# Designed miniproteins, single chains, continued (3), part 56

Each design is a single chain, and the fold is of that chain. pLDDT is the mean over its residues in the fold that is shown.

## One batch from the design tools (miniprotein)

Design m9924
Fold by ESMFold2-Fast:
Structure m9924 (fold): chain A 74 residues (1-74)
Amino acid sequence: PSQAEIDAEVYTALALIIHAVAKISPSLTKEEVERMLKIARELRDKARQLGASPETLAEIDAVIKELEKELEKL
């Protein structure tokens, strides 16, 4: 697939993660945050392997950072 196709798939997956986090706040459990963090990290690793753009990778990193911050509060 093209980089644009890879970026589109990655952005779709990332948007679903962001939406899930937003929908269940403020009742996020430690288990839910850890699960989302695992999924986001796996998405980052796969996106990098597939050749996603630097901008797409940066968006994933931003979500990972926010999830790590939420985990620190629990």
Scores: mean pLDDT 76

Design m9925
Fold by ESMFold2-Fast:
Structure m9925 (fold): chain A 74 residues (1-74)
Amino acid sequence: ALAAIKSAAKTGIQVALLNAGLSLATATAIADQAMAGVSLATIKAQLTAAGVSAASADAIVKSISISQANIAAA
């Protein structure tokens, strides 16, 4: 179901952000923005501002892009 895909995508994004060293509050806020369709450029800028490395930020936004495409296609 689409709702299950969205739930799994949000959880995956939150876990990736937590593993990158972000606080739960920041990880939740960015994951919510990603699920709401905020631009990947804006999300990458927020990740970099929060201290995430460029490589980790790129990996996270790529995962968000794939999740958004899968949700849109479903």
Scores: mean pLDDT 77

Design m9926
Fold by ESMFold2-Fast:
Structure m9926 (fold): chain A 88 residues (1-88)
Amino acid sequence: TLAEKRALAEELLARAEADPSDWLTLAQAHYLFGELARQAGDAEAAIAHYRRAVEALRKALEAEGKLTPEVEEELDRGLAAREAAARA
């Protein structure tokens, strides 16, 4: 349900705020908030959350030495697709 998805998103955000090094949990929280905003018809909020999710994911990958130019291109392409879907 939407209530269950929101509860999960809020729990993940709280966990990420308690542990600022947990970039993956922060990325997941913002992605879920983006999906909730998209389902509510709020394209601007959805896009803002998707951008924050990708930024957090980049930081997680960078911390592990896994952020390559190929991965960066894939993240940018995925973000563009999600932004387009939010506006549709």
Scores: mean pLDDT 85

Design m9927
Fold by ESMFold2-Fast:
Structure m9927 (fold): chain A 82 residues (1-82)
Amino acid sequence: MEQRDKAIDYALEAAVLASKAGNEETMRHAVEGAGYLLAGDVEKAIEHLKRAKELAEKDEQTKEEILEHLDRAIEYAKEALE
């Protein structure tokens, strides 16, 4: 439960940062990841968070802080699955 809550927090922070950076696709997938975590579908959440990270890595304006938050969200989501 606590690991899932942390994953949600980091995913939503990544979405806010991506929105401020103008990366709408990264924001969308980070929000979807948080939504699936709230619904208890951790596997789908991890898929969306990984997609958000992949999109962020390809964006030449991506701030390192967005990638850090997505990595933390993915790690906490994986711990919630285990």
Scores: mean pLDDT 82

Design m9928
Fold by ESMFold2-Fast:
Parts: C-alpha cells; sequence; structure tokens
Structure m9928 (fold): chain A 70 residues (1-70)
C-alpha cells in the first residue's frame, strides 16, 4: 500500500508535492486553517488550495495520505 502511494506521489512535479506536503503538515499537524497555512508558506490561499487539489487529482490521495507517505 505505501509503495503504491509513493509511486503515485512520484508522478507529481516535485515543486507541487513539496508545497502540498508543507500545507498538509501545517493544516493536519498544527491545526492551521487553509488561510493560515498559506500565510506561513508565503502563498495565496487559492494557490495552496489549487496545489492540494491538483496533487489529489494526480494521485487520488487525501492530504492525510500525502503527509503520511511523503
Amino acid sequence: MSEERRRRLASVPPELLRLAVKAANLMLTQGESLREAAKRLGKSPSTVSRTLREVERLTGLTPEQILSTA
């Protein structure tokens, strides 16, 4: 299961994956909202939201699964 998830994550551009992992960590581990996570990352909330949705679209993984796999 984890190898399959890592294989899916490998199909994502590294820059998108890096941003998605950071955002998921802030939201799930620190309890930050999307706006708070975006502010900490120096991005707009729309950029973070689009990045998370794009990674989910490419991999079929939830933010929790992205964080636990990466």
Scores: mean pLDDT 77

Design m9929
Fold by ESMFold2-Fast:
Structure m9929 (fold): chain A 81 residues (1-81)
Amino acid sequence: SLTDEQLRQLVERAIEDAKRGKKLYEEAKKNNADGSVFASAGLLVISGGAEGLISLRQAEKRGDKELAEKAREAIRIAGGK
């Protein structure tokens, strides 16, 4: 099982990955970048969303409402909402 510190780090990584992926995607679109850049952006978004889902389940199981909301933020960013 994840420690509280590991769960917090996972939530932070989920948000960072989702944000980096979305930013890379928007910059790639704006600059008409190579398909490899879009692939890299997509992988970061998928990673952020998956990490967000895992951390949401763990936060809810622990009753940590603050971490659960942060995990939902990562999922929303990854989903483009």
Scores: mean pLDDT 86

Design m9930
Fold by ESMFold2-Fast:
Structure m9930 (fold): chain A 98 residues (1-98)
Amino acid sequence: MEELPDLPEYTVRVTVHGENDEVLEYKIEVDTSDPYARDIAQGIVDIVRGVAFVDAINSGKGVTVEVLDSEGNVLDRETVENAEQAKARLDALRAHHH
């Protein structure tokens, strides 16, 4: 995964796959004068990713998580198609948080 650039605003877009795709957007605002601003933004992104993967496991639906800049450019995109893939991604997130 690429490191997030130092931006004052990010949007995390979660698309839940189904007959009717559900799109949820979360805006993240960070104080760019804080030396930990990027780490805080990444932490919030990882929380949203974790919630999306748990929902994928519980629903059996696929999900796509995208991180966008304020202009709508995609900085990162991650897709899981089923509960097995979602569980593997959630386990990977847990391994990085010791």
Scores: mean pLDDT 77

Design m9931
Fold by ESMFold2-Fast:
Structure m9931 (fold): chain A 90 residues (1-90)
Amino acid sequence: DIEKTTEEVKKLLDEAKKKLEELKKKAESPEAKKAAEKAIEEIEEAKKNILDEVKAAVEAGMSGKEIVENTKKSLEGTIKLIEELDRKEK
């Protein structure tokens, strides 16, 4: 179900954006702040294209579960990278 998958992806993007905004607020590293800012911008851009991206993935043979799981892992990876950047500040 493209509609349900699109809604689940949108929810993941919204949740990731909230976490990135909190990271930006807490970050001591200028690099981590800039990375969080860029990631927030990329999420806003992705939100404009969710339906088209989901349709393309389904046409490529991906299941809704795979699309949601891949989106979740990608967002978690981005957040972890930014946390690591902030952690390495001296």
Scores: mean pLDDT 83

Design m9932
Fold by ESMFold2-Fast:
Structure m9932 (fold): chain A 91 residues (1-91)
Amino acid sequence: NDEKLIEELKEIAKKVGERTISELRKRLSDDEAKIKQGEEAVKKAVEGLLKNALKLSKETSEGVAEIKRAVGEVAGDGEEARREYEEFLEK
């Protein structure tokens, strides 16, 4: 079930990254340099989490739970946008 796991992780990472970057732009709109740094940090963190999660998930189911938690933490700055997005999807 590696294919399904990889697909799920990629989708989660894409959604979390997009929402976090969007919120960073709103919060730091007056500082393009900080926005740029924030976007690079988010991309790097998401890529690192995916690499680590794929290794852990092949060895233990605990690895999948850990990546989902860590991905949620990366989206912390976008919590409001995440709630709005979830409410939209439920309709």
Scores: mean pLDDT 58

Design m9933
Fold by ESMFold2-Fast:
Structure m9933 (fold): chain A 71 residues (1-71)
Amino acid sequence: SEEEERRRQEREFAIHLTAAVLDVIGMLLDGASREDIRRLIDQHLEDARARGLSDDQIRDLRELLQRVVDS
């Protein structure tokens, strides 16, 4: 159903976002360079794209992860 498809898509987005945020926070706590953090974000975005997230979802994920770095 449309609701089931929406729930699956929301779940996949939430899983990718959670994993990426935790990795970014870990790197920030370890004192990693901004270049290394950017590289990690790029890798998470490529993984999410490969797992079928839309271009709009990839853009949203990138923006949310950048906000975490800039905090």
Scores: mean pLDDT 83

Design m9934
Fold by ESMFold2-Fast:
Structure m9934 (fold): chain A 97 residues (1-97)
Amino acid sequence: SAIEELAEVLVEKTGLSREVATIIAGAVLGASAKTVAELAGISEEDARRALDAVRYALATGDYAAAAQAIKQATGETLSEEQVKKALELAKELAKKL
């Protein structure tokens, strides 16, 4: 899928886990919480919270809230700068899909 393709490239370019990359790819590509939960192997509730926070970050630049939601969903700690760079890269790559 386009989500899996984008997530694979994000893993290769950023060193993020597959789970985090799948959430970011899903957020950028407009995926549902159910789809992201199935692909990332997380609960639909955690996927919904993470997608909402990442999409809010895409709209507002609130990367701290996105980092917290990702940590809750996946257990991985990201800095605001890591979230920002991953989202900028994901947006740029999504234009080519």
Scores: mean pLDDT 88

Design m9935
Fold by ESMFold2-Fast:
Structure m9935 (fold): chain A 95 residues (1-95)
Amino acid sequence: SKDETIEAIEELIKKLEEGEKKITVNINGKEITFEIKTEEEREELIYILKVILDLLKEDKISVEQAIEALEILSEYLKKGDMEKAKEELSKLLSK
């Protein structure tokens, strides 16, 4: 579960770094899609995902929190509102 979630986030980061604009990951039966519209969104998403990955590897957040964080990022990326994504993530990851 945790190792599978780590692997999925690492693969997502790799595909983003390789320049893919639309990436779908499947984690615990949930399909989460990320669609990049600008390179600034790509760089910011990679940074946030690396933070989530480190928190998960250090057992500072649960698998459920990591998956919810990915769903939040996907939703607000679609809306073009990464500032709101960061606000919601700060609330989630402080639990």
Scores: mean pLDDT 85

Design m9936
Fold by ESMFold2-Fast:
Structure m9936 (fold): chain A 98 residues (1-98)
Amino acid sequence: SAAEARREAAARLFALYQEHKDSSNIAFHVALVRLEQSLDPGVAAALLDIIGTLTGVEGLQTVGDLSLQQVALLRAVLGTASSPEELYALYEKLKAAR
């Protein structure tokens, strides 16, 4: 389901952020691109929707299109969540507010 794909994408994004907490924005951006390329298309689409919602970037076609400033913003938002479930709840709250 679309909801299952979104929960999986949020969990994978949260795990990636935890692995790269001390990485540069460039290194995290490269890791995001590799993550997107490794995901099933439905989960990759959900990842783009989550990142777009968390950062306010509209029409995001690939994580490769993110500027370093947008990557820094994404990391700041990801740092506010303590679990994949909390990150998903934040995504749902922000999506409902738009």
Scores: mean pLDDT 89

Design m9937
Fold by ESMFold2-Fast:
Structure m9937 (fold): chain A 96 residues (1-96)
Amino acid sequence: SEADLLRLLAVASVAMDVVAADPSLRPEFEKMMKRLLEALRAGSPELPKLLKELIEKFNLDENKIKEAEAYLSTLPLEDRLRALERLEGMLKLAEL
């Protein structure tokens, strides 16, 4: 759903800032993001649980997630889909 896409992109953006500050977290981030993207594509009911697990594991700031959601919600769906494609491309390059 569009709401699931918005939440995933917001959580991913905040998590990427945490990983940029501590690159040792990158392998776990990439592993969890791959599972999140698979769940999003499948329309899985597990997606909210996986998002919560990422938020808790990385100690993500919920206020920053809300700010990211607010910003992303101002963007057209096409721009949000492009952000998803960039995230998927980044994770695919990490497998090389």
Scores: mean pLDDT 84

Design m9938
Fold by ESMFold2-Fast:
Structure m9938 (fold): chain A 62 residues (1-62)
Amino acid sequence: SEKLEKARRIALEALLAGLDFDEATRKVVEETGLPEKEAEEIVQEVAEEHLDELRALAEARA
């Protein structure tokens, strides 16, 4: 689905930019119109897929 691809891209960009889980979820909802529960699941999946990268970025920012 085009909306799911867009949601995953927005989630990853938000997390890489240093937004927290709630901020990333809100951004996905605002940009795609997906229900909050589906947006949460997408953000969770994307975070798990990129966990090592996100941890490295968080440590570099600290």
Scores: mean pLDDT 82

Design m9939
Fold by ESMFold2-Fast:
Structure m9939 (fold): chain A 91 residues (1-91)
Amino acid sequence: SLAERLQRSRELAREIADELLRSTLRSLGASDEAIEALLAGREEEAREIVLEEFRRNGDEKKVATLEELADRLGTEGALLAYFFRQEEEKR
């Protein structure tokens, strides 16, 4: 049916978006553990994994920056924005 085709198209679009997000975050240096938690919809777990990595390195400013971005953009947007900014700072 048309409804079944539309649902399948939405599912395929989501799978493509998830693969692009996974490859992008991985290329930018995000851990596989954080990426898979995010893609599984466990946004709080993904956020805590990244925040724990920052805390382990003693970088309180990075912790504050990621939390501010997450409040504004949501966890997925915050992680993308953060890792893109870190990649730009290396260039």
Scores: mean pLDDT 73

Design m9940
Fold by ESMFold2-Fast:
Parts: C-alpha cells; structure tokens; sequence
Structure m9940 (fold): chain A 68 residues (1-68)
C-alpha cells in the first residue's frame, strides 16, 4: 500500500546518502569500510562512513555534502 511505498522511498533515500557518503570518504583516504545514512527529508540527511580506524560524519543539505 501507499505506506509501504513511502517507507521504501525513505529507505532508498537513506541508501543513496550512504553510498554518496562512502564515495566522499573513499575519495579522501581510500575505500570506505562501511557507510550508513539517515534521511532527514527529501533533500537532507546525515551519513556516517568508516575508513580504516577513522570515522567520518557528513551532512547533506540540498546538493551540498559537508563533513561535520
């Protein structure tokens, strides 16, 4: 139903943010070990990536991805 589709879209947005965050972290020091994302809205979210022994936190707001 509509609620299940809304949940799937939200999960897909969180996954897209995680992938974007992993790519950003990998571009700094090499391949990311793990990444996760939490969608805070259609155009916003928080992503976390682990590269080796370092953890990177990113905020996405619109088209901007910023380390925090």
Amino acid sequence: GAAAEAAALEANRAQQLADQTAGAAASKVGPATAASGVALGRDSGIGVAVVGDKTYVFERRGSNLTEI
Scores: mean pLDDT 79

Design m9941
Fold by ESMFold2-Fast:
Structure m9941 (fold): chain A 87 residues (1-87)
Amino acid sequence: MPSPAERLLAELRARLERAGIPEDVRAAVLALVEQALSESDDPEEVARIFARRMRELLAGVAPETARRVDLVASWLLARALDEARAA
């Protein structure tokens, strides 16, 4: 059975593809999520690390692409925080 984290990453990948995000940017976003999850067991700390690195990534991409990525990333952060509250 896939873990909640694996399910979340799969859903994130699908949403980024549906939003028309370029492959290189999609790979970077997924890598940031995986890295944040590997650095802390605290959901709030993971969210802080991810938000900080996402801000840096978005500064380097085209504004229209950055807006679409930000919407998907905001969904991911909201879902991660919701799961933390449910625990």
Scores: mean pLDDT 74

Design m9942
Fold by ESMFold2-Fast:
Structure m9942 (fold): chain A 74 residues (1-74)
Amino acid sequence: MKYKLEIFNLLKDLSDEELREVARLLGVPEEDITPVTKGTVAGAIIKYFESQGKSLEEILKAVKEAIERLRARR
């Protein structure tokens, strides 16, 4: 529960374009995040990684790393 909320909170401050870029960096298919909303993108990322056997803690770490990479590119 806490990890899912933290993932959502990390994504809520991002623009639609930044959400698409984070999903792309994480390898989430574009079709799974359309329409691009914070909730849809968060849900798609969680579902994608859970299908690969990743824990919510690992997903949160991957999202943080993707956002840091996005910010470093600016």
Scores: mean pLDDT 76

Design m9943
Fold by ESMFold2-Fast:
Structure m9943 (fold): chain A 74 residues (1-74)
Amino acid sequence: MMTRQEVAQLVHEVRQLVREALAAGRKLTPEQERLLARIDELLDEFNRSTDEEERQRLAEEIRELARRLRAMLA
């Protein structure tokens, strides 16, 4: 299972890639913006959840969306 620290690190890395892309003069596509917004929403839900099973489901969804966004920024 992904720990709280692992999820936070994953989101931090994705946010860094977004910041680097923007600093390089690139613009995010609407799809990339939606993925980033969804990741941020899921992270907030993950941090508020006290249920381990719910947190696991949220962590897995965050990981998948982060993977997709990272691939698009490559």
Scores: mean pLDDT 83

Design m9944
Fold by ESMFold2-Fast:
Structure m9944 (fold): chain A 97 residues (1-97)
Amino acid sequence: MDEDLRRARELAERALERARRLLEEHPDRTFVEVVQPAPVGSPEPEVWRVGGPREDLDGRRFRYAAGGARLPSGVTVSLVELEYEDGSVERRVEEER
């Protein structure tokens, strides 16, 4: 369990880093979410949700990048970075065993 949690944290950080780069490359998008391991049938790491101004989250006052990891053991880690219109950044972390 502890080793799985450490591994999930490492994977979530890598996924978040990739999500941040993708969000910077797509300034017209509201969010990017990357998860490892990817859902069944998807490559790893994978961007599986990308939102933009033409979708349900259009007009929101923040953008976010999210990186997550889900292991077969049930261990999950989710990291979210929210960037507000004023340039402030908030980081949220959720871990489950």
Scores: mean pLDDT 66

Design m9945
Fold by ESMFold2-Fast:
Structure m9945 (fold): chain A 90 residues (1-90)
Amino acid sequence: LLEEAEKHEELAVKALEAGDFESALKHLIEAITNLGKYAGVPESLIEQTVEEIEKFYEALSKGDLEKAKEYGLKAVELMAQIGKALEAKE
């Protein structure tokens, strides 16, 4: 779980550097899903985080910067909750 999350984070970064935003999104979702499971957060929190990330990407792809900001901020807030749970574990 944690090792898989780290692997997907590396793949997401490499995809972003290559300008492959679709692959970056897929790897980011996998990383967050594995990290959330490792942290022991509720499945609903993981699902909400993934949903906001997907909405962010769709808005960005359509050039809707206002909605992209809104969904992006929500995704960051939810990711911070997962991070806090992970830190509480060790």
Scores: mean pLDDT 78

Design m9946
Fold by ESMFold2-Fast:
Structure m9946 (fold): chain A 67 residues (1-67)
Amino acid sequence: DEITEAAARGAEEGLKSGGRAAAASGAVQGMYDAGATGGEGNLQGAIDASKRGPAGEAAAQAALEMS
């Protein structure tokens, strides 16, 4: 999914620059850039991203906390 891919990419970028908090912010920004509009679809994308590794896990956790 475009949202899942964008979240993972943003999380990876953030992780390189500032650790888990930056990974979380990057993931959220990535989802927005992919056209995420909120709701269950965004949550599912974040959950799917979490299964791609540590950056995805941080992204999913942050998406849940920001909702």
Scores: mean pLDDT 61

Design m9947
Fold by ESMFold2-Fast:
Structure m9947 (fold): chain A 76 residues (1-76)
Amino acid sequence: SVSKEEVLEGASPYMKDIYEVLLEGANTDSEITRAVFTGQEILQAKSDEEIAEILEKHNMSHLYPEILRLRRQQEQ
């Protein structure tokens, strides 16, 4: 099984912050796996619109404001 701690190990500060948001409330292996795949897609996203589409696809649109905040901080 994959632990939340293993997902966060070796990640850059930005990746860690994104994964921490996505892993909040994930309690099962399937939920953790979904959060990891979602995070990987977000990290490859080139625009705020693409991030919104990724989150909507995974039913995580409620996290968009926090993910967007983290992306803005990383760009500064």
Scores: mean pLDDT 78

Design m9948
Fold by ESMFold2-Fast:
Structure m9948 (fold): chain A 80 residues (1-80)
Amino acid sequence: MKPSKEEGYILVVEDLRLVALRVTIWLAEQARKEGKLTPQMEADLERARAELPVVEKRRKQIREAIENGDFEKLKEIAKE
């Protein structure tokens, strides 16, 4: 069963969020390797690392909800 346009859009938004978190982590790690890591970048890295598993779990739950046709569960997850 192919997801609807609405369901596909939610997955794309979560994928973009996941990419943004991974880019934040990558930039901070590159800055660390170059000796350019600021305290703010270190704080952003710690926050992104803590948020990454939450976003990955949410993406998995969204996919499972789409596969099950559970639109109400999808809306519940999107509010988090």
Scores: mean pLDDT 73

Design m9949
Fold by ESMFold2-Fast:
Structure m9949 (fold): chain A 97 residues (1-97)
Amino acid sequence: DTLKLAKSALESVEKAIEAVKQGNRDEAIIYASVALISAIVGELYSKDEKVRELLRKAADYISKAIDAIEQGNFDEALKNLEKAKEYLREAIKVLEE
C-alpha cells in the first residue's frame, strides 16, 4: 500500500529532523535511511505517475540529507529533510483523494 509507505516515510523524516536538531548523527542516519527505503518502495508500488514523481523527489532530497549528515552539515541536512517532508505530504494528499 503506497499510502502506508508514504506515511511511514513522512514519520521517519520527522524523526530524522528531530535527531538532527538534537545533534544525534547516528539516529538521524537510521531514520533518514528508513524514510529513503519507504519512499523508494512506495514509488515502486505506485501506478500513479504524479505520486511516483513526488516520491522520487522525496527520495532524492532524503539521499542529499544523508550525505549532509555524514559530512556533519546539519543545516544542509535540515533543509533537504524539510523539502522531502513537503513532497511526502503532497504525495499523501494525492493518495487520499
Scores: mean pLDDT 90

Design m9950
Fold by ESMFold2-Fast:
Structure m9950 (fold): chain A 121 residues (1-121)
Amino acid sequence: MDEILEKAEPVLLKLLTEAFEKNNIPPEAAEEFTRLLIEFLKAFPDDMKLAIALALGPVMEKYKITDEQLVEVVKLLGEELGVLTEEDLKKLEEFLKDPSKRHLFYDVMEKIVRAILEESA
């Protein structure tokens, strides 16, 4: 896993930086999220959703990222990777209607992260 993560880190950083910039989020937020995500994926190899949540929480608070910006980032990443289904889009819409359903967002984000890791292997 660590070798795949080392190959995936520059791919994650590039894609996240481009998606963040298109949604008016500073590139430093993409850099910090990528660094934390790689660290937590190494710490929790069997729980990708936990790794994503632990990396994303601090970055959202520090950079004041909104749920709407976050959903648009994920849509852009999913479009570029070609991995999002209509079901995934419905999960993102349900999360925007009810932020207590943040677990639906993590389901979609896990799919994006897995796709990037697979392309990097």
Scores: mean pLDDT 85

Design m9951
Fold by ESMFold2-Fast:
Structure m9951 (fold): chain A 73 residues (1-73)
Amino acid sequence: SLEEILKKLKEKEAENLRWQAEITRGVADLARAVAEVARKKGDEEGSQRLMEIADRLYKEAENLRKKAEEIEK
């Protein structure tokens, strides 16, 4: 039925958004790890920029997760 097709489309859209959120968070974790390496090597400026990138990516990941929750409601 059309209702079943619509439900499956919404489920797939939410799944795609959650996957994007997970990937984005993974990239944020990597940026944070690289920032820590930069800090230990004395690159305070590079570390700070990478931490700012990580913060932006964590916020983006959270926004994507919230969009997935909204689609399921």
Scores: mean pLDDT 88

Design m9952
Fold by ESMFold2-Fast:
Structure m9952 (fold): chain A 62 residues (1-62)
Amino acid sequence: SPVQQANQQLIQAEAELGLLQMRLWVLQKSNSPQAEIQATQQRIAAVEAQVQALKAQIADLL
C-alpha cells in the first residue's frame, strides 16, 4: 500500500533525523570544523523537508 510505504519511509526519516541531531551535538561539543557542522545542519534541513513531504503525501492518500 502507498500509505504503508510512506509510513515506513517516515519512520526511517525520523530515525535518521534523530541520529543527525545527535551527531550535530557531538560535533559542536568536540569543536569540530565549521564545514562539518554546516554540512550536518544542511542534511538535517533536507531530512526535515523529507519528513514534511511524507506527512503531506500520507494526508493526501487519506
Scores: mean pLDDT 88

Design m9953
Fold by ESMFold2-Fast:
Structure m9953 (fold): chain A 104 residues (1-104)
Amino acid sequence: NLLMDEILQLQQELRRLEASEEDLQQAEEYLQLAEEGKISPEQALLEVKRLLIRTMERRIEEGHELSPEERVLLGALRSSVNGISDEIIEEERERARKEAEERR
């Protein structure tokens, strides 16, 4: 499963960036819940991405400089998480557009 493989990669990244024990445990719980079918793999991936963003932002606040690769990853993670919200906004815009066309 490509989504489960991506979650495992992000979990490795959390460990590499010295995420808190609480965040590492939470990532493991999301992975287990997805494997058990209690949440979707998509939901688990989203939540683990949020944990990684939090970890990277905390490291910046602590005075650590992110590598160029880590900055690209952070940007991609933020875009991915925000993209779900943007999909909801776009769906609302499409509904408004269709309602405007029906008023012709």
Scores: mean pLDDT 76

Design m9954
Fold by ESMFold2-Fast:
Structure m9954 (fold): chain A 83 residues (1-83)
Amino acid sequence: YEDLAELVKGAGKRVVELLRAGKAEEALELIRQLAELVPEVRDILLEGLRKVEEAVKAGDLEKAKAIAEQTFEEAVAKLEAAA
């Protein structure tokens, strides 16, 4: 699970960077891909995806970024607890 936690950490950082750059579609796609690849945290990632997408549609990128950060922190914590 150490490798999986590191992969999710790196992807979470990339999602936040994409949101900061205004590349919301790429950020959402990365969350979808991770939810498919990491079943252990799929529910966390899919719930985060829905909330980030809603914030993006509302034009609230600061909220989208905060939700993404919280989602990936929760996902990483779950993977680290399982290791």
Scores: mean pLDDT 83

Design m9955
Fold by ESMFold2-Fast:
Structure m9955 (fold): chain A 108 residues (1-108)
Amino acid sequence: DVDRYLQASRRLLAGDPSGADELLALLGLTPQQVEDARNGRLSPEELEALRQRALAANQQLEQELIEQIVEQVKNNEQLSPEILQRYLKILTKAGLTEIAEKVKAMLK
C-alpha cells in the first residue's frame, strides 16, 4: 500500500488527477461516496462509518510510510532533496511532528 500511496502522490504532484482517485481508493473511498457525503445523501450512521474507515486507512498508510522513511534514513540512502521535501509535506500535514523535524534536519 505504501508503494501505491507514493506512486499516487507522485502522479498528483506531477499534475495527474488519477493520483487523487488512487489516494481516495487507498482510503477506501470512491469519488461517488465523497459526492454523496457532500450532498447530504448519506445517513448520519453511514457518514460516521465512512469517516471511521477513512481515518483507519489513513492511520495505517501513515504508519507504513513512517517505517519506510525511517528505514531509508537509517540505511543512508541517497535520497534527493525533492523526495525529502515531499516526505516532509506529507508528515507535516499528517501531524507527525517528531519524524517531520528529523526529515527537516536532513534537508539542512
Scores: mean pLDDT 70

Design m9956
Fold by ESMFold2-Fast:
Formats: sequence, structure tokens, C-alpha cells
Structure m9956 (fold): chain A 56 residues (1-56)
Amino acid sequence: MEAEIARLEERARALLLRMHREGPQPADIAELLAVLRRLEELGREALDTSDLPFPA
């Protein structure tokens, strides 16, 4: 997971830099969103520290 998270973070940064230089494009935005979603899921799973349950 650590290596995967690092790769996704690097990918996201590369996409952000490209968008800043060339301007935001639908394909880049879609790819960035996919990367962010994967990072969010992996981040939650990588923590795996007693899932933070919402108080009832």
C-alpha cells in the first residue's frame, strides 16, 4: 500500500502540474479524480487503525 500510495501521489502531482501548464482538460481532470478516489480508499485502508466509527 505504501508504494501504491506514493505512486498515486506522484501521478496526481504530475497531473496537477500538467493542468497548470497546459490548462485543465477533461481527460486530465477525470484521471486526477480517479487517482484521488484511489488515494482516499487506500489511505483509509492503509491506516487500518480501528475504523473511526461515527458516534450513533
Scores: mean pLDDT 71

Design m9957
Fold by ESMFold2-Fast:
Structure m9957 (fold): chain A 75 residues (1-75)
Amino acid sequence: SPGLEILASLSPAFAAQLAAASAAQIARFEDTAKRARENGFPDDVSGKKFAAVYADLLAGRFLDRAHAPPSAVRL
């Protein structure tokens, strides 16, 4: 997935966790990020800004159940 490749390039820690992640976990995080992209920030989408928000969202979902995504993706 292009999104996962970008995330891996942004965070070596995420890259290591990604290598151990199950296909189901990866699919769930991609789906969450896709919904945030489609609904969250139509006027504020840029490659760099989107990548940062996308990485934070997936890191929050992946690392800790209590870790919330940044308020920038709140719908």
Scores: mean pLDDT 51

